# Ledger of designs, part 106: designed miniproteins, single chains, continued (2)

Each design is a single chain, and the fold is of that chain. pLDDT is the mean over its residues in the fold that is shown.

## One batch from the design tools (miniprotein)

Design m7903
Fold by ESMFold2-Fast:
Structure m7903 (fold): chain A 99 residues (1-99)
Amino acid sequence: GKTLREFLEEELKKNNTPLLKKILELAEEIERLQKELEELVENSDSEEKKEKIEELKKKILEKLRELAELLKKSDIPELQELGEKLLEEIKELEEAEKK
């Protein structure tokens, strides 16, 4: 299956809108934050790194919510559906952390 970035790059070739550009930029920012989180998790036994990991997880979650809302505002039905699914996944992740 195509990644969100690959799908957005193909849609931008067909219809280059400011909204799709913002969605792509936000998706790229989230990918960078997720990579930073993975690098921190691989080598972290210190309390200082644990605090940074939790802050980074919170930032990623906030950016994912922003991405989902922008996807829902797009004129593309496939992106609207993806935004709704992403909001469901975010809700499940938040509920899992509270248990």
Scores: mean pLDDT 76

Design m7904
Fold by ESMFold2-Fast:
Structure m7904 (fold): chain A 118 residues (1-118)
Amino acid sequence: ALTLEAEVREAADTTAATVHASLTVPPERRIARLVVRVHSATGRTVVVDFTASGDPVEVEVHTAADVTVTVNMAGATVSRATAHGPGTLTVNDVSKAERAAAKAEALGDVLARLRPAA
């Protein structure tokens, strides 16, 4: 199964908060597409898109503060990605994720979703 855990960390200047999200993908589900959207109370949105193949699994997180999202994926195509406001996205290993997506799309038309019915 896919698991997402998020925590909010306060910064010293009292108005900043970081949303730290950890994602675990089971080994049998390493071919996946994942989209994480984080919405602040001020209307700021941060998006992290990991595409390998198949249907996207979309996760939305709402927070009362400006956000920075750090995503770690164990056994996936990316080991870490960081996305932060103001409404901008910085992603590590984007080229690796995009290459994995292109290869997976060429090879696999029949893929199980990250969260099959249980």
Scores: mean pLDDT 41

Design m7905
Fold by ESMFold2-Fast:
Structure m7905 (fold): chain A 84 residues (1-84)
Amino acid sequence: SAAAEEQERRAFLREVARLAETDAVAAWQLYVQRLLELAEKHRSVLKPEEYQEVLAQLEAELPAALAYVREHPEEVRADLIALA
């Protein structure tokens, strides 16, 4: 149900926020994992080729995003905590 999905999302965002307080890089990686899981769950609303293109684009951007998190851990920490 939508209510169960929202509760699961909130619980996960709280876990990401807790991790962000001590390890912003690990928290960002956990958050990205959740986004990939949501993309997989929603793939049925995208054409197979569109879903694969979105995944390929996200995977291509991950190294640069990880470098940004390592350079700006305080900013990323604040953003992840704000999501909870």
Scores: mean pLDDT 76

Design m7906
Fold by ESMFold2-Fast:
Structure m7906 (fold): chain A 76 residues (1-76)
Amino acid sequence: MEELAKDPNNAEAWGLLGGQLLAEGKYEEAVEYYKKAIEIYKEQGKEPSKILLLNLANALKELGKDKEAEELLKKA
């Protein structure tokens, strides 16, 4: 949380916090945080890490959003 408070445009911080939420079973919040990280990466002209995309896909599958997860993995 401190990383986001200091730098809300830090895509890595959003991704790391999304990972923590995923580990806690907070799948909906994890998806929101990962998607925010991806938006920031795209705005900066950078590619998100494969690990971030895999973690987002896992969270989406836990929520029953298998098609969204498959589309993400196809781009990775």
Scores: mean pLDDT 77

Design m7907
Fold by ESMFold2-Fast:
Formats: structure tokens, C-alpha cells, sequence
Structure m7907 (fold): chain A 98 residues (1-98)
């Protein structure tokens, strides 16, 4: 169903956003150590994971009923919060590298 597809996409978006957060934190730590080439690689990996998470969230929103069921609304909120944290960390990483 569209609801089941939306749930799977939201769960995948959360997973990819959390991976982006992890990679962005690693990029920040490497940049602080002066390891700029390694930091750039981790930053690129984080950007890819964040991009995938954003696409998955966007598709999930298209598939969700309006208003969404409480469980899907909670997953959407978690996905949005994880993506927002990843975006903030990526911005911090870019400022340290560039």
C-alpha cells in the first residue's frame, strides 16, 4: 500500500540521515586534526547520504495520506529532525574545510 511504502521510505530516510550525521561528525573531527583530504572524502560521503535521505522523505510525503496516521507522522518528524541535524553538521564541516 501507499502507507506501507511511505513507512519503508521514512525508515530508510532516518537510516540514511543518521549515516550522514555520523560521516559529517567524522569529517569535522578529521578537519580539526588538519586531515583535510580525509575530511573532504567523509564530507562527500555525508552529502550523498543526506541527498538520498532527502529524496526518500520527499517521496514518502507524496505517498502519505493527509492527515497522516500518528505512526507515520512520528516517523516523518524523526526523519525531518535527523535530516536537519545532518544539514547543520555538514554546514559546520564545510566551514572547517573551506
Amino acid sequence: TNEEAARELLEQAIKQAKEAIKLAKEAIELAKQGKLEEAKKKLFEAEVQLGIAQIQLGVAKMLMPDPPPADLAELEKKAEEAIEEAEKLLKEAKELIE
Scores: mean pLDDT 91

Design m7908
Fold by ESMFold2-Fast:
Structure m7908 (fold): chain A 82 residues (1-82)
Amino acid sequence: KAAAIEAAQKRAEQVLANAERSAAGNPKARDLFLGSGALASAKLIAEASDPETAEKLLKEGQDKYAEYSARFDAKLAAEKAA
């Protein structure tokens, strides 16, 4: 249904915006995020016209982003602790 597609697209836009905001002042962080594929997944979700496909891509993107975010946060914490 159109509402489900719209919700998935808004979530994809939010993921993309958060990625851009987090990486805005740090090119290395942006490169690491892009390398995870999360940004590409968010773009595909935003362009999806089928709600079932959008939900599957959203889950894949969220899983990749969550893994990357956790690893990146752990690295930053370790660097600050050193």
Scores: mean pLDDT 59

Design m7909
Fold by ESMFold2-Fast:
Structure m7909 (fold): chain A 60 residues (1-60)
Amino acid sequence: MYTIKVKTASKELAEELARRLEEEDPDVKAEVEGNILTITTTKSVEYAIGLALRAIGESL
């Protein structure tokens, strides 16, 4: 299991990104605490990093 945390600009943005990630991949668990998005996957470290980079890109 691989977990990565991403800081977003706002709680609303973190919640939107979490929803989109879980919608795209049911093996992904996304949790929001304030403006912090926690992404968990069982696939690989590379996959987890890719999801985090996607979330950061959406924050730009």
Scores: mean pLDDT 76

Design m7911
Fold by ESMFold2-Fast:
Structure m7911 (fold): chain A 55 residues (1-55)
Amino acid sequence: MELSEEEREALKKQLQETYGLSDERADVIIDTAEALRKIGDEIDEELKRKKEEEE
């Protein structure tokens, strides 16, 4: 699931306010979080598939 532009801007603002991060650093963190979320989704699908085949 991809973050909307509004969700990305909201997260970026929260990171700036909470941790004092620059726009560039906030973008890197958000990009990393999106990549991890995508990997998590792939792992969940793989586990679900194996679970259904074994049960």
Scores: mean pLDDT 74

Design m7912
Fold by ESMFold2-Fast:
Structure m7912 (fold): chain A 75 residues (1-75)
Amino acid sequence: SSLQELAEQIKKGLEDGLKPLERLKERARELLANAESQEDIEEAKRLFELVDEALERNKGLLEKAEEKLKEIEAL
């Protein structure tokens, strides 16, 4: 069904987003570790927090997409 196909595509998009976000989080961590000024430290912290929030949201949405797929498959 078109609903099942959409749910599968959403799940795949969220899964495919995990590794890029994890790489960005590691890059932000490296920038924070190498920051030499207070301004750079604060900015690197904000970027780290932003990527961490995006990664956690992506994981939460992935769980919801998996639940929706199970609901559709049970029909």
Scores: mean pLDDT 86

Design m7914
Fold by ESMFold2-Fast:
Formats: sequence, structure tokens, C-alpha cells
Structure m7914 (fold): chain A 74 residues (1-74)
Amino acid sequence: PSQEGLASYPNPVKELNTLGKQYIEKGDYEGAIHLYQQAISLDPSYSEAWRNLSQAYEKLGDLEKAQYYQKLAE
């Protein structure tokens, strides 16, 4: 359930997302996916994590999952 009063970008979710982006830059797309999944588990409304998860799947060559998560990020 949704909770009122939470920031859109809480610190732990932001840090997981940032770490995931660093894993993408290193070419560790599977590691990035795990970090983005943790971020969305903490805050499913953090749309940047969904977009980054889509990008990570695109880098892995899983274009169907990439497109699926890209639509969820909207």
C-alpha cells in the first residue's frame, strides 16, 4: 500500500539506483538489474529505477523485457 509523506526519491532507493548506473558503465548489466530491482522493491513509484531496469535489459539484449519495463516507467 502507498504511504503518505514519503519523498519521491528516498536516500536508499537513490543510492541503489546510482550504484546500478555505475554497474551499467562497467558493463555488469546483471549486477545493475539486481540493484534496480532492489530499488523498485523499496519504492515501486521511483520511475527512474524502472527506466534504468529497461536500459539494463536492453544492454543484455533482452529487448522484450526492456520494452516492458520502459512502458512501466511511464
Scores: mean pLDDT 77

Design m7917
Fold by ESMFold2-Fast:
Structure m7917 (fold): chain A 67 residues (1-67)
Amino acid sequence: MVDEAEVYLALALIFYGIAKAQGVPLSPEVARRAIELAKKAIELSTNPEDIKIAEDVIKEFERELAA
């Protein structure tokens, strides 16, 4: 379970990194997928630090979807 949570968190962070590195607007579909991956990481993780990182990723992508 811990390894599975880490995989989902890593995937969410990869999407976050791509979004921030290029400064290009993300498609809403890609942003929603990143949010789904981060939410899955929160469901599976027992690590408060990882949960906080995933929550921060969700907040950033939700802000981009609202803009």
Scores: mean pLDDT 73

Design m7918
Fold by ESMFold2-Fast:
Structure m7918 (fold): chain A 73 residues (1-73)
Amino acid sequence: DPQFEADVLTALAEIYLTIAKLSYDRGTASKEEVKKAYEKAIELARQALELDPTNEGARRVLEEAESLLKEIE
């Protein structure tokens, strides 16, 4: 089920994004580790959108992670 697979990938992307944001704010991870986590969230969100282009959650994660990655750089 591509839609279910997209939902699972979206949930995983949200987890990476949330942990990266919290780690950055708390200073518990290096800038490089945070960047890698945002890149992973972007990768997973893109995979979810390939399976289900209408997945709103995946689109939101992609937009937020890309924005945050640019701000770190």
Scores: mean pLDDT 86

Design m7919
Fold by ESMFold2-Fast:
Structure m7919 (fold): chain A 90 residues (1-90)
Amino acid sequence: MKEELLKLFDENKDLVIKAVERVLGREIPESKRDAVYEAVKELLLSADEVTQRNAIEALKNKDVSLLAGILAALATDPENRARIEAAYEA
């Protein structure tokens, strides 16, 4: 599961960034995209199996809306949201 998620994540970097932009309601500057991408990857790898399976399906189907919904649910945790925001400072 984690290996498949990592591979799909790497293959769909632009889609991941678009999903984060929808959740945050702002564009991510190109200089910050790598840091934000890594933060989201870490969050998804630390998520439960159900969340990881749903993320895999969203990435396979290139479904930005489904991925954004998954990330929005994770970002309801203030700690997870803070990790994404900290990536802008990197």
Scores: mean pLDDT 78

Design m7920
Fold by ESMFold2-Fast:
Structure m7920 (fold): chain A 61 residues (1-61)
Amino acid sequence: SDELVEELVEEFRKRAAEAGVDPAAVQRAVSELLEKYGSQLSDEDLDRFFARVQEVLAELR
């Protein structure tokens, strides 16, 4: 599900860019995505998703 992980990363990027890099807004965006799609992600996919989220946050700074 590399494709699903990258799709979720792009959705997170859009939400983070619109809300800014406020920690509370970032936390909500992650929680909403995991609520909708978390059951479709393996533990490896979750680790990759969180690593990619950190990369996106670094890019937006």
Scores: mean pLDDT 78

Design m7921
Fold by ESMFold2-Fast:
Structure m7921 (fold): chain A 58 residues (1-58)
Amino acid sequence: EQLARDAVETIRRAAENYYQRLKAEADKSTPEEGEKLLKEAEDRYQRFLDAADRILAA
């Protein structure tokens, strides 16, 4: 149980770092490409949160 919570926290931190890096990359792109990258980053971040929820449920 504690191991699962630690895994969730690790995944959350990794997902947040990944999101921040993609957001920084989007800022360097054209507005159209940046919006696409930001949406993809948000979708992937949500998927990481969903994975964390599944780990806690297991």
Scores: mean pLDDT 75

Design m7922
Fold by ESMFold2-Fast:
Structure m7922 (fold): chain A 58 residues (1-58)
Amino acid sequence: SSASQAALKAKEELERGDIEGALELSKELPESTQLAVEVAIRMGDIESAIKILEYGAK
């Protein structure tokens, strides 16, 4: 699905340090997933944000 592709790409952007690109791609995800990713990023918990996106890509 397009959401799975967006999740995978957002994860890759976070791994590269592109927080802005990851946040834009996260808008293609389900609202609950998008919110969880945004909260994790805001808290500086990039590891958790990556795990959320990895789960969303499956």
Scores: mean pLDDT 82

Design m7923
Fold by ESMFold2-Fast:
Structure m7923 (fold): chain A 60 residues (1-60)
Amino acid sequence: AGMLAVATQDQPQLLPNMLGFKKGDRFEILKVLNDNFWLAKNLATGEVGYVGASFVEILS
């Protein structure tokens, strides 16, 4: 099973390959690229893209 994370704040989509999200959105972390950016799937929308690691909290 992948790591689960939750958004700690609202974030607009800043770049085409980044996810926009709302506080409380749930993610499955697919890959950790570095300490700042993770590849994730938003479990509510099914969208896949990059998220800033500082804006999400790991739930596992």
Scores: mean pLDDT 80

Design m7924
Fold by ESMFold2-Fast:
Structure m7924 (fold): chain A 90 residues (1-90)
Amino acid sequence: SANKEKVLELLDKMEKLAEEAKQNPEKSAEIRGQITGILADALKVADEELAVLLTKAANSIMQGLDNPEKWAEQYKKFLELVKEAKKLIE
């Protein structure tokens, strides 16, 4: 459905922003703002199960942005949560 396609597009945008943050740590505040906006848009079209995974994914990357010492751990968690979210979408 159109809603599933839109969530996939928004997940792909979040992944690209997380990769950009990994390469450019100085942009963390800007990227954090963009991720929160993407989450808000995704939650408008996501069902309850998908909304939980999207919120956890966004929170994990935001925690990594806020605490560079935990970046690697939070980035890995983010990628695992995105993978699980994509499995709910065909």
Scores: mean pLDDT 83

Design m7925
Fold by ESMFold2-Fast:
Structure m7925 (fold): chain A 56 residues (1-56)
Amino acid sequence: MEELKEKLREALLKGDYHKAMEIINEIMQKYGPEEGKKIVTEVIDEARKELLEKKR
């Protein structure tokens, strides 16, 4: 799970929308739609905080 979360975070930070969608689909397949959605939203929140802190 950590590697998928890390890959998604990196794709979001790079603005690689296509790669992010692929990773989201893999998470959904591996953990199911409800668990996968929770994981995806958590990673998106983390990436958003990371982008805000990048200016530091």
Scores: mean pLDDT 76

Design m7926
Fold by ESMFold2-Fast:
Structure m7926 (fold): chain A 55 residues (1-55)
Amino acid sequence: MSEAEIEAMVEEIIEAGKAGDEERMRALLTELRQRLSTEQVNAALQRLAEKVKEL
């Protein structure tokens, strides 16, 4: 999975969260965990947390 694809998925998770769509958010997080290593998942979650703090 490319870094651009990871960024796009992180943005989609944020939009799902803003919409209150918990099912979509969980599905995207599950896909991220299946497609990425544990290390890459942790990095993506940190980036998600940073972007959420800016809101």
Scores: mean pLDDT 76

Design m7927
Fold by ESMFold2-Fast:
Structure m7927 (fold): chain A 70 residues (1-70)
Amino acid sequence: APAPPAPAGPVLRAKFLKEIGKVDGEGQRALAESTRAAAQAAIANGKPVRGYAVDAKTGIAYELEIEVEP
């Protein structure tokens, strides 16, 4: 059988830490940028970092621990 294509990038995992609460659209954008930077730092350094996610329907923000899977 032909070999399946290999994945091209690192796999990240996120662990739920806590709910922060509701944030407005500008707060959501700021948290997304912060989390993008944290994910890039985790990839570059191989160490866990704090990140944030926001539920688009409710606007509730959550704190996560983001790390590269081994």
Scores: mean pLDDT 73

Design m7928
Fold by ESMFold2-Fast:
Structure m7928 (fold): chain A 82 residues (1-82)
Amino acid sequence: SELAERLRALGPRLAELLASDTDEAKLEAARLVVRAALEVARLVGAPAEEIELLERALEAVENSASLEELVARLEELAREAA
């Protein structure tokens, strides 16, 4: 139930970040979403390759200075997963 509580808290945090309408807030929202997705994947026992892709996505959101850079990195990861 801890994950459910954290996911319920995530919604209000995302709404607050997105309401600021800044690129910094949008990048922070992306980091929160990817971290949550990775934690869910680990808890449900997702395949190792899916967990690895989410870990790489987390690196992308943490190392991106702009939304444009983040999108480009995520598109490359999606292409590798296909």
Scores: mean pLDDT 77

Design m7929
Fold by ESMFold2-Fast:
Structure m7929 (fold): chain A 72 residues (1-72)
Amino acid sequence: MEAAGRELVATVDSLDLPEQVKRNLRLLITTSLENKDYASAIAGIRNMTERGLITEKQGQRLIEAIKAAEAA
């Protein structure tokens, strides 16, 4: 796994969230990274924030980490 992908997973694990939500985030991120579909990863994070599954601040941290992974 690329360093950026490992950092993204570590970011998810650092969040104060239920394990099921963390599992869903890890699956979304790893699947999107494997397909190089960063737009879908960002859209998924925004959707989870809108649904109240994660906070706006948590969603912003994840989106910034995804953008950093895309730039790497």
Scores: mean pLDDT 78

Design m7930
Fold by ESMFold2-Fast:
Structure m7930 (fold): chain A 110 residues (1-110)
Amino acid sequence: EIEIPEELIEKFQKWLKELKEKKNEKLLKQIQDLLDFMNGALDVPEEYRGITVEDLLSGDKKKIEGALYMLIKYVKLHSELAEVPKELLLKLLLPEAPEELIKELVKLTE
């Protein structure tokens, strides 16, 4: 079971809000496309299905936790199969994410 720290949830939400304030619609769409892909590719709890970027921006802690859970699970599975460094994979999946956020996510994939 993956335990998502509250501080990481807050950092992820802050980054998403900054993307919305900067009107980075391209990256917000890329994050939505990633959420949709992970929903189809992973066995996730029912409550984590259908999470949208709007849900994450609303401040729903459980939905943010679910998105991070799916991301960590996906990175673990993909890095094992493709022999890609977890940090590089996370940077490709979350372009322009703060380095601190990427480092915390890498730790949870160990």
Scores: mean pLDDT 80

Design m7931
Fold by ESMFold2-Fast:
Structure m7931 (fold): chain A 70 residues (1-70)
Amino acid sequence: DSILERLEKKLEELEKELESLPNPPEELKEKLERARELLEELKRKKEPTIGDYFRVLAELQDIELELKLL
């Protein structure tokens, strides 16, 4: 399991959790779309740095926290 694979799984889990809500907040949808864009940019890098991975992880952790506060 690579860091990239773990980030992708976490993103997919958050997407499924948001989809399960009867009225998912538009703000969280936008944040998930942004996190997806960052992950796709990360996939395109030939030599991603630890900082690049942590940037995506931080976005996903923020979304996860906001979902828990609903």
Scores: mean pLDDT 82

Design m7932
Fold by ESMFold2-Fast:
Structure m7932 (fold): chain A 58 residues (1-58)
Amino acid sequence: MSKEELEEKLEKAEKELKEAEEALKEAEEKNDLHAEIGAKLRVIGAEIEIELLKKKLE
């Protein structure tokens, strides 16, 4: 896998993290427990993906 491919995946993962963080905030404001749990899991998944991609770029 090229560095460019890893950088592209990292950019997409960072975008997913931002979207998940916004979804979490909206779910918390609505007191929507199902949406909140789903958004928290998405945040965790994106954070793990970002860390793995960063390690591959080292």
Scores: mean pLDDT 82

Design m7934
Fold by ESMFold2-Fast:
Structure m7934 (fold): chain A 92 residues (1-92)
Amino acid sequence: GKGAADALIDAARTAKAAGATPSASVSGDTFKLTVKNANDTAKAALEKAAKEAEKAGAKATLKVDGDTVTLEVSGLSPEGLIAVALDTIGLQ
């Protein structure tokens, strides 16, 4: 099954493969993925992840500030948040 966590992991990997610099943090029940040097491929991957997270019942907020894109997701299960944080940190 595909969940919000899987979509976030895929987005971070896609951004890294496209030459961007993803970094992740967790604050309470909110997961934050910040991508620096984001190109169109990285931006599209994060937009897709935001949509998949919302479709899975999470809340997603996407902010674009020049070449930096920040995706904040809340409402993921604690297990899903931990999995996304650990995998995304491993991509830095």
Scores: mean pLDDT 75

Design m7935
Fold by ESMFold2-Fast:
Structure m7935 (fold): chain A 58 residues (1-58)
Amino acid sequence: SEIDEKLEEKKKELGERFYKEVEELKKKLSGDELLDAANELSLEVLNELEEFRKKLLE
């Protein structure tokens, strides 16, 4: 469906952004601090995707 296509595009955009942000974090953080920061970014990305999905369904 069109909704699925838009979600795949959004996933790709968010994945690219997540990758770039993690690469920046790797320059400043290591070990548990890096893991915690990456986990926080992952939750933010998932939340943004869910919000985007809700907007498509409205």
Scores: mean pLDDT 83

Design m7936
Fold by ESMFold2-Fast:
Structure m7936 (fold): chain A 68 residues (1-68)
Amino acid sequence: SMQQQQELFTRLVIEAANQITDKADKEGWSDAEQVAVLQRVADLIRQALAEGKSEEEIRRLAQQVVDE
């Protein structure tokens, strides 16, 4: 359902935001850099969900963006 997809999107974005915050704190990213990475990851998650990718595949792709 649309509600289940929205809940999954929200959960994945929160997971990514926590990973980005942890990496930003360790690597000295600016607030602007942190926001830019989060926007890129959120857009990727939205697109991947629209394409029917699995939760595991989406987590893998999101982690790749954070690890850049």
Scores: mean pLDDT 81

Design m7937
Fold by ESMFold2-Fast:
Structure m7937 (fold): chain A 77 residues (1-77)
Amino acid sequence: MSPWEVLATATDSAGNVLELKGARVGDKVELQLVARNKETGEERLLSAPVTAPSGATVTLTGTALDGAAVTFTATAP
């Protein structure tokens, strides 16, 4: 089980939490953009997972639970 680290967070207009998460898999990092519903606590994947080498700058784009377009940029750990 890879520990998911929260690399960036935001909140949508409805108060749902958006998180860019990374997990180390060998010499690479897998990155996911997810939203957590404020009412249910359910997590939803907003974009396809991306794999990047450690130290790479990555950008993930998706649609938040309120329908707004969101973009996260972070350095893979």
Scores: mean pLDDT 75

Design m7938
Fold by ESMFold2-Fast:
Structure m7938 (fold): chain A 70 residues (1-70)
Amino acid sequence: MTQEQVDAFLAQLRTVADAAGRVDVAAAREIAGRFSGEAGIYLLLAIRDNERDGLVDLAALEAALRRAVT
């Protein structure tokens, strides 16, 4: 997974995030499904590991994804 793929994914999530920076898991998974190969798999795993009560916090997900590509 590349930094450019992380940036593209996070940009798409920001368009569907609520005012608190949270995204519905179903919406996040649909966006992750637009990415192919290993990138799509890593994004889905990151969503799963950062899901709470059917929501994903964008700031926490961004921090986790940026650490994964370092």
Scores: mean pLDDT 83

Design m7939
Fold by ESMFold2-Fast:
Structure m7939 (fold): chain A 69 residues (1-69)
Amino acid sequence: MEEAQKYNELGVKLEEQGRYDEALEYYKKALELDPSYTEAVANLARLLLSLGRVGEANRLAREAFERAS
């Protein structure tokens, strides 16, 4: 979905600028539009881990596996 891809792209750009909280919100918006968007799941999980938010990253990985099954 084009809209989900745009949100993911914005998240990547914000992350490159060090705007991590905004990047998280855009990755989440991408997943709201397409819960199976593997790239956005990977980007969100990596960013959560880098911020020390391990519990949220683990929950995301679990939910993504359920959606992919």
Scores: mean pLDDT 79

Design m7940
Fold by ESMFold2-Fast:
Structure m7940 (fold): chain A 56 residues (1-56)
Amino acid sequence: LTPRQRRVYMAVARAIQEVGEDGLDDARLRELAREVGTSPAAVRRALAALLAARAA
């Protein structure tokens, strides 16, 4: 992962910890994208990857 991709992943992981997965609506994901300086699509991809990586 690039330093930028790592920053996106860390921001998404923190948001999951803060508001839970159910609390991450489209508005929150857009705000995270703005804060990190990336696209909402990149934030959604990071969220999907983090959820897939979590052991059940």
Scores: mean pLDDT 75

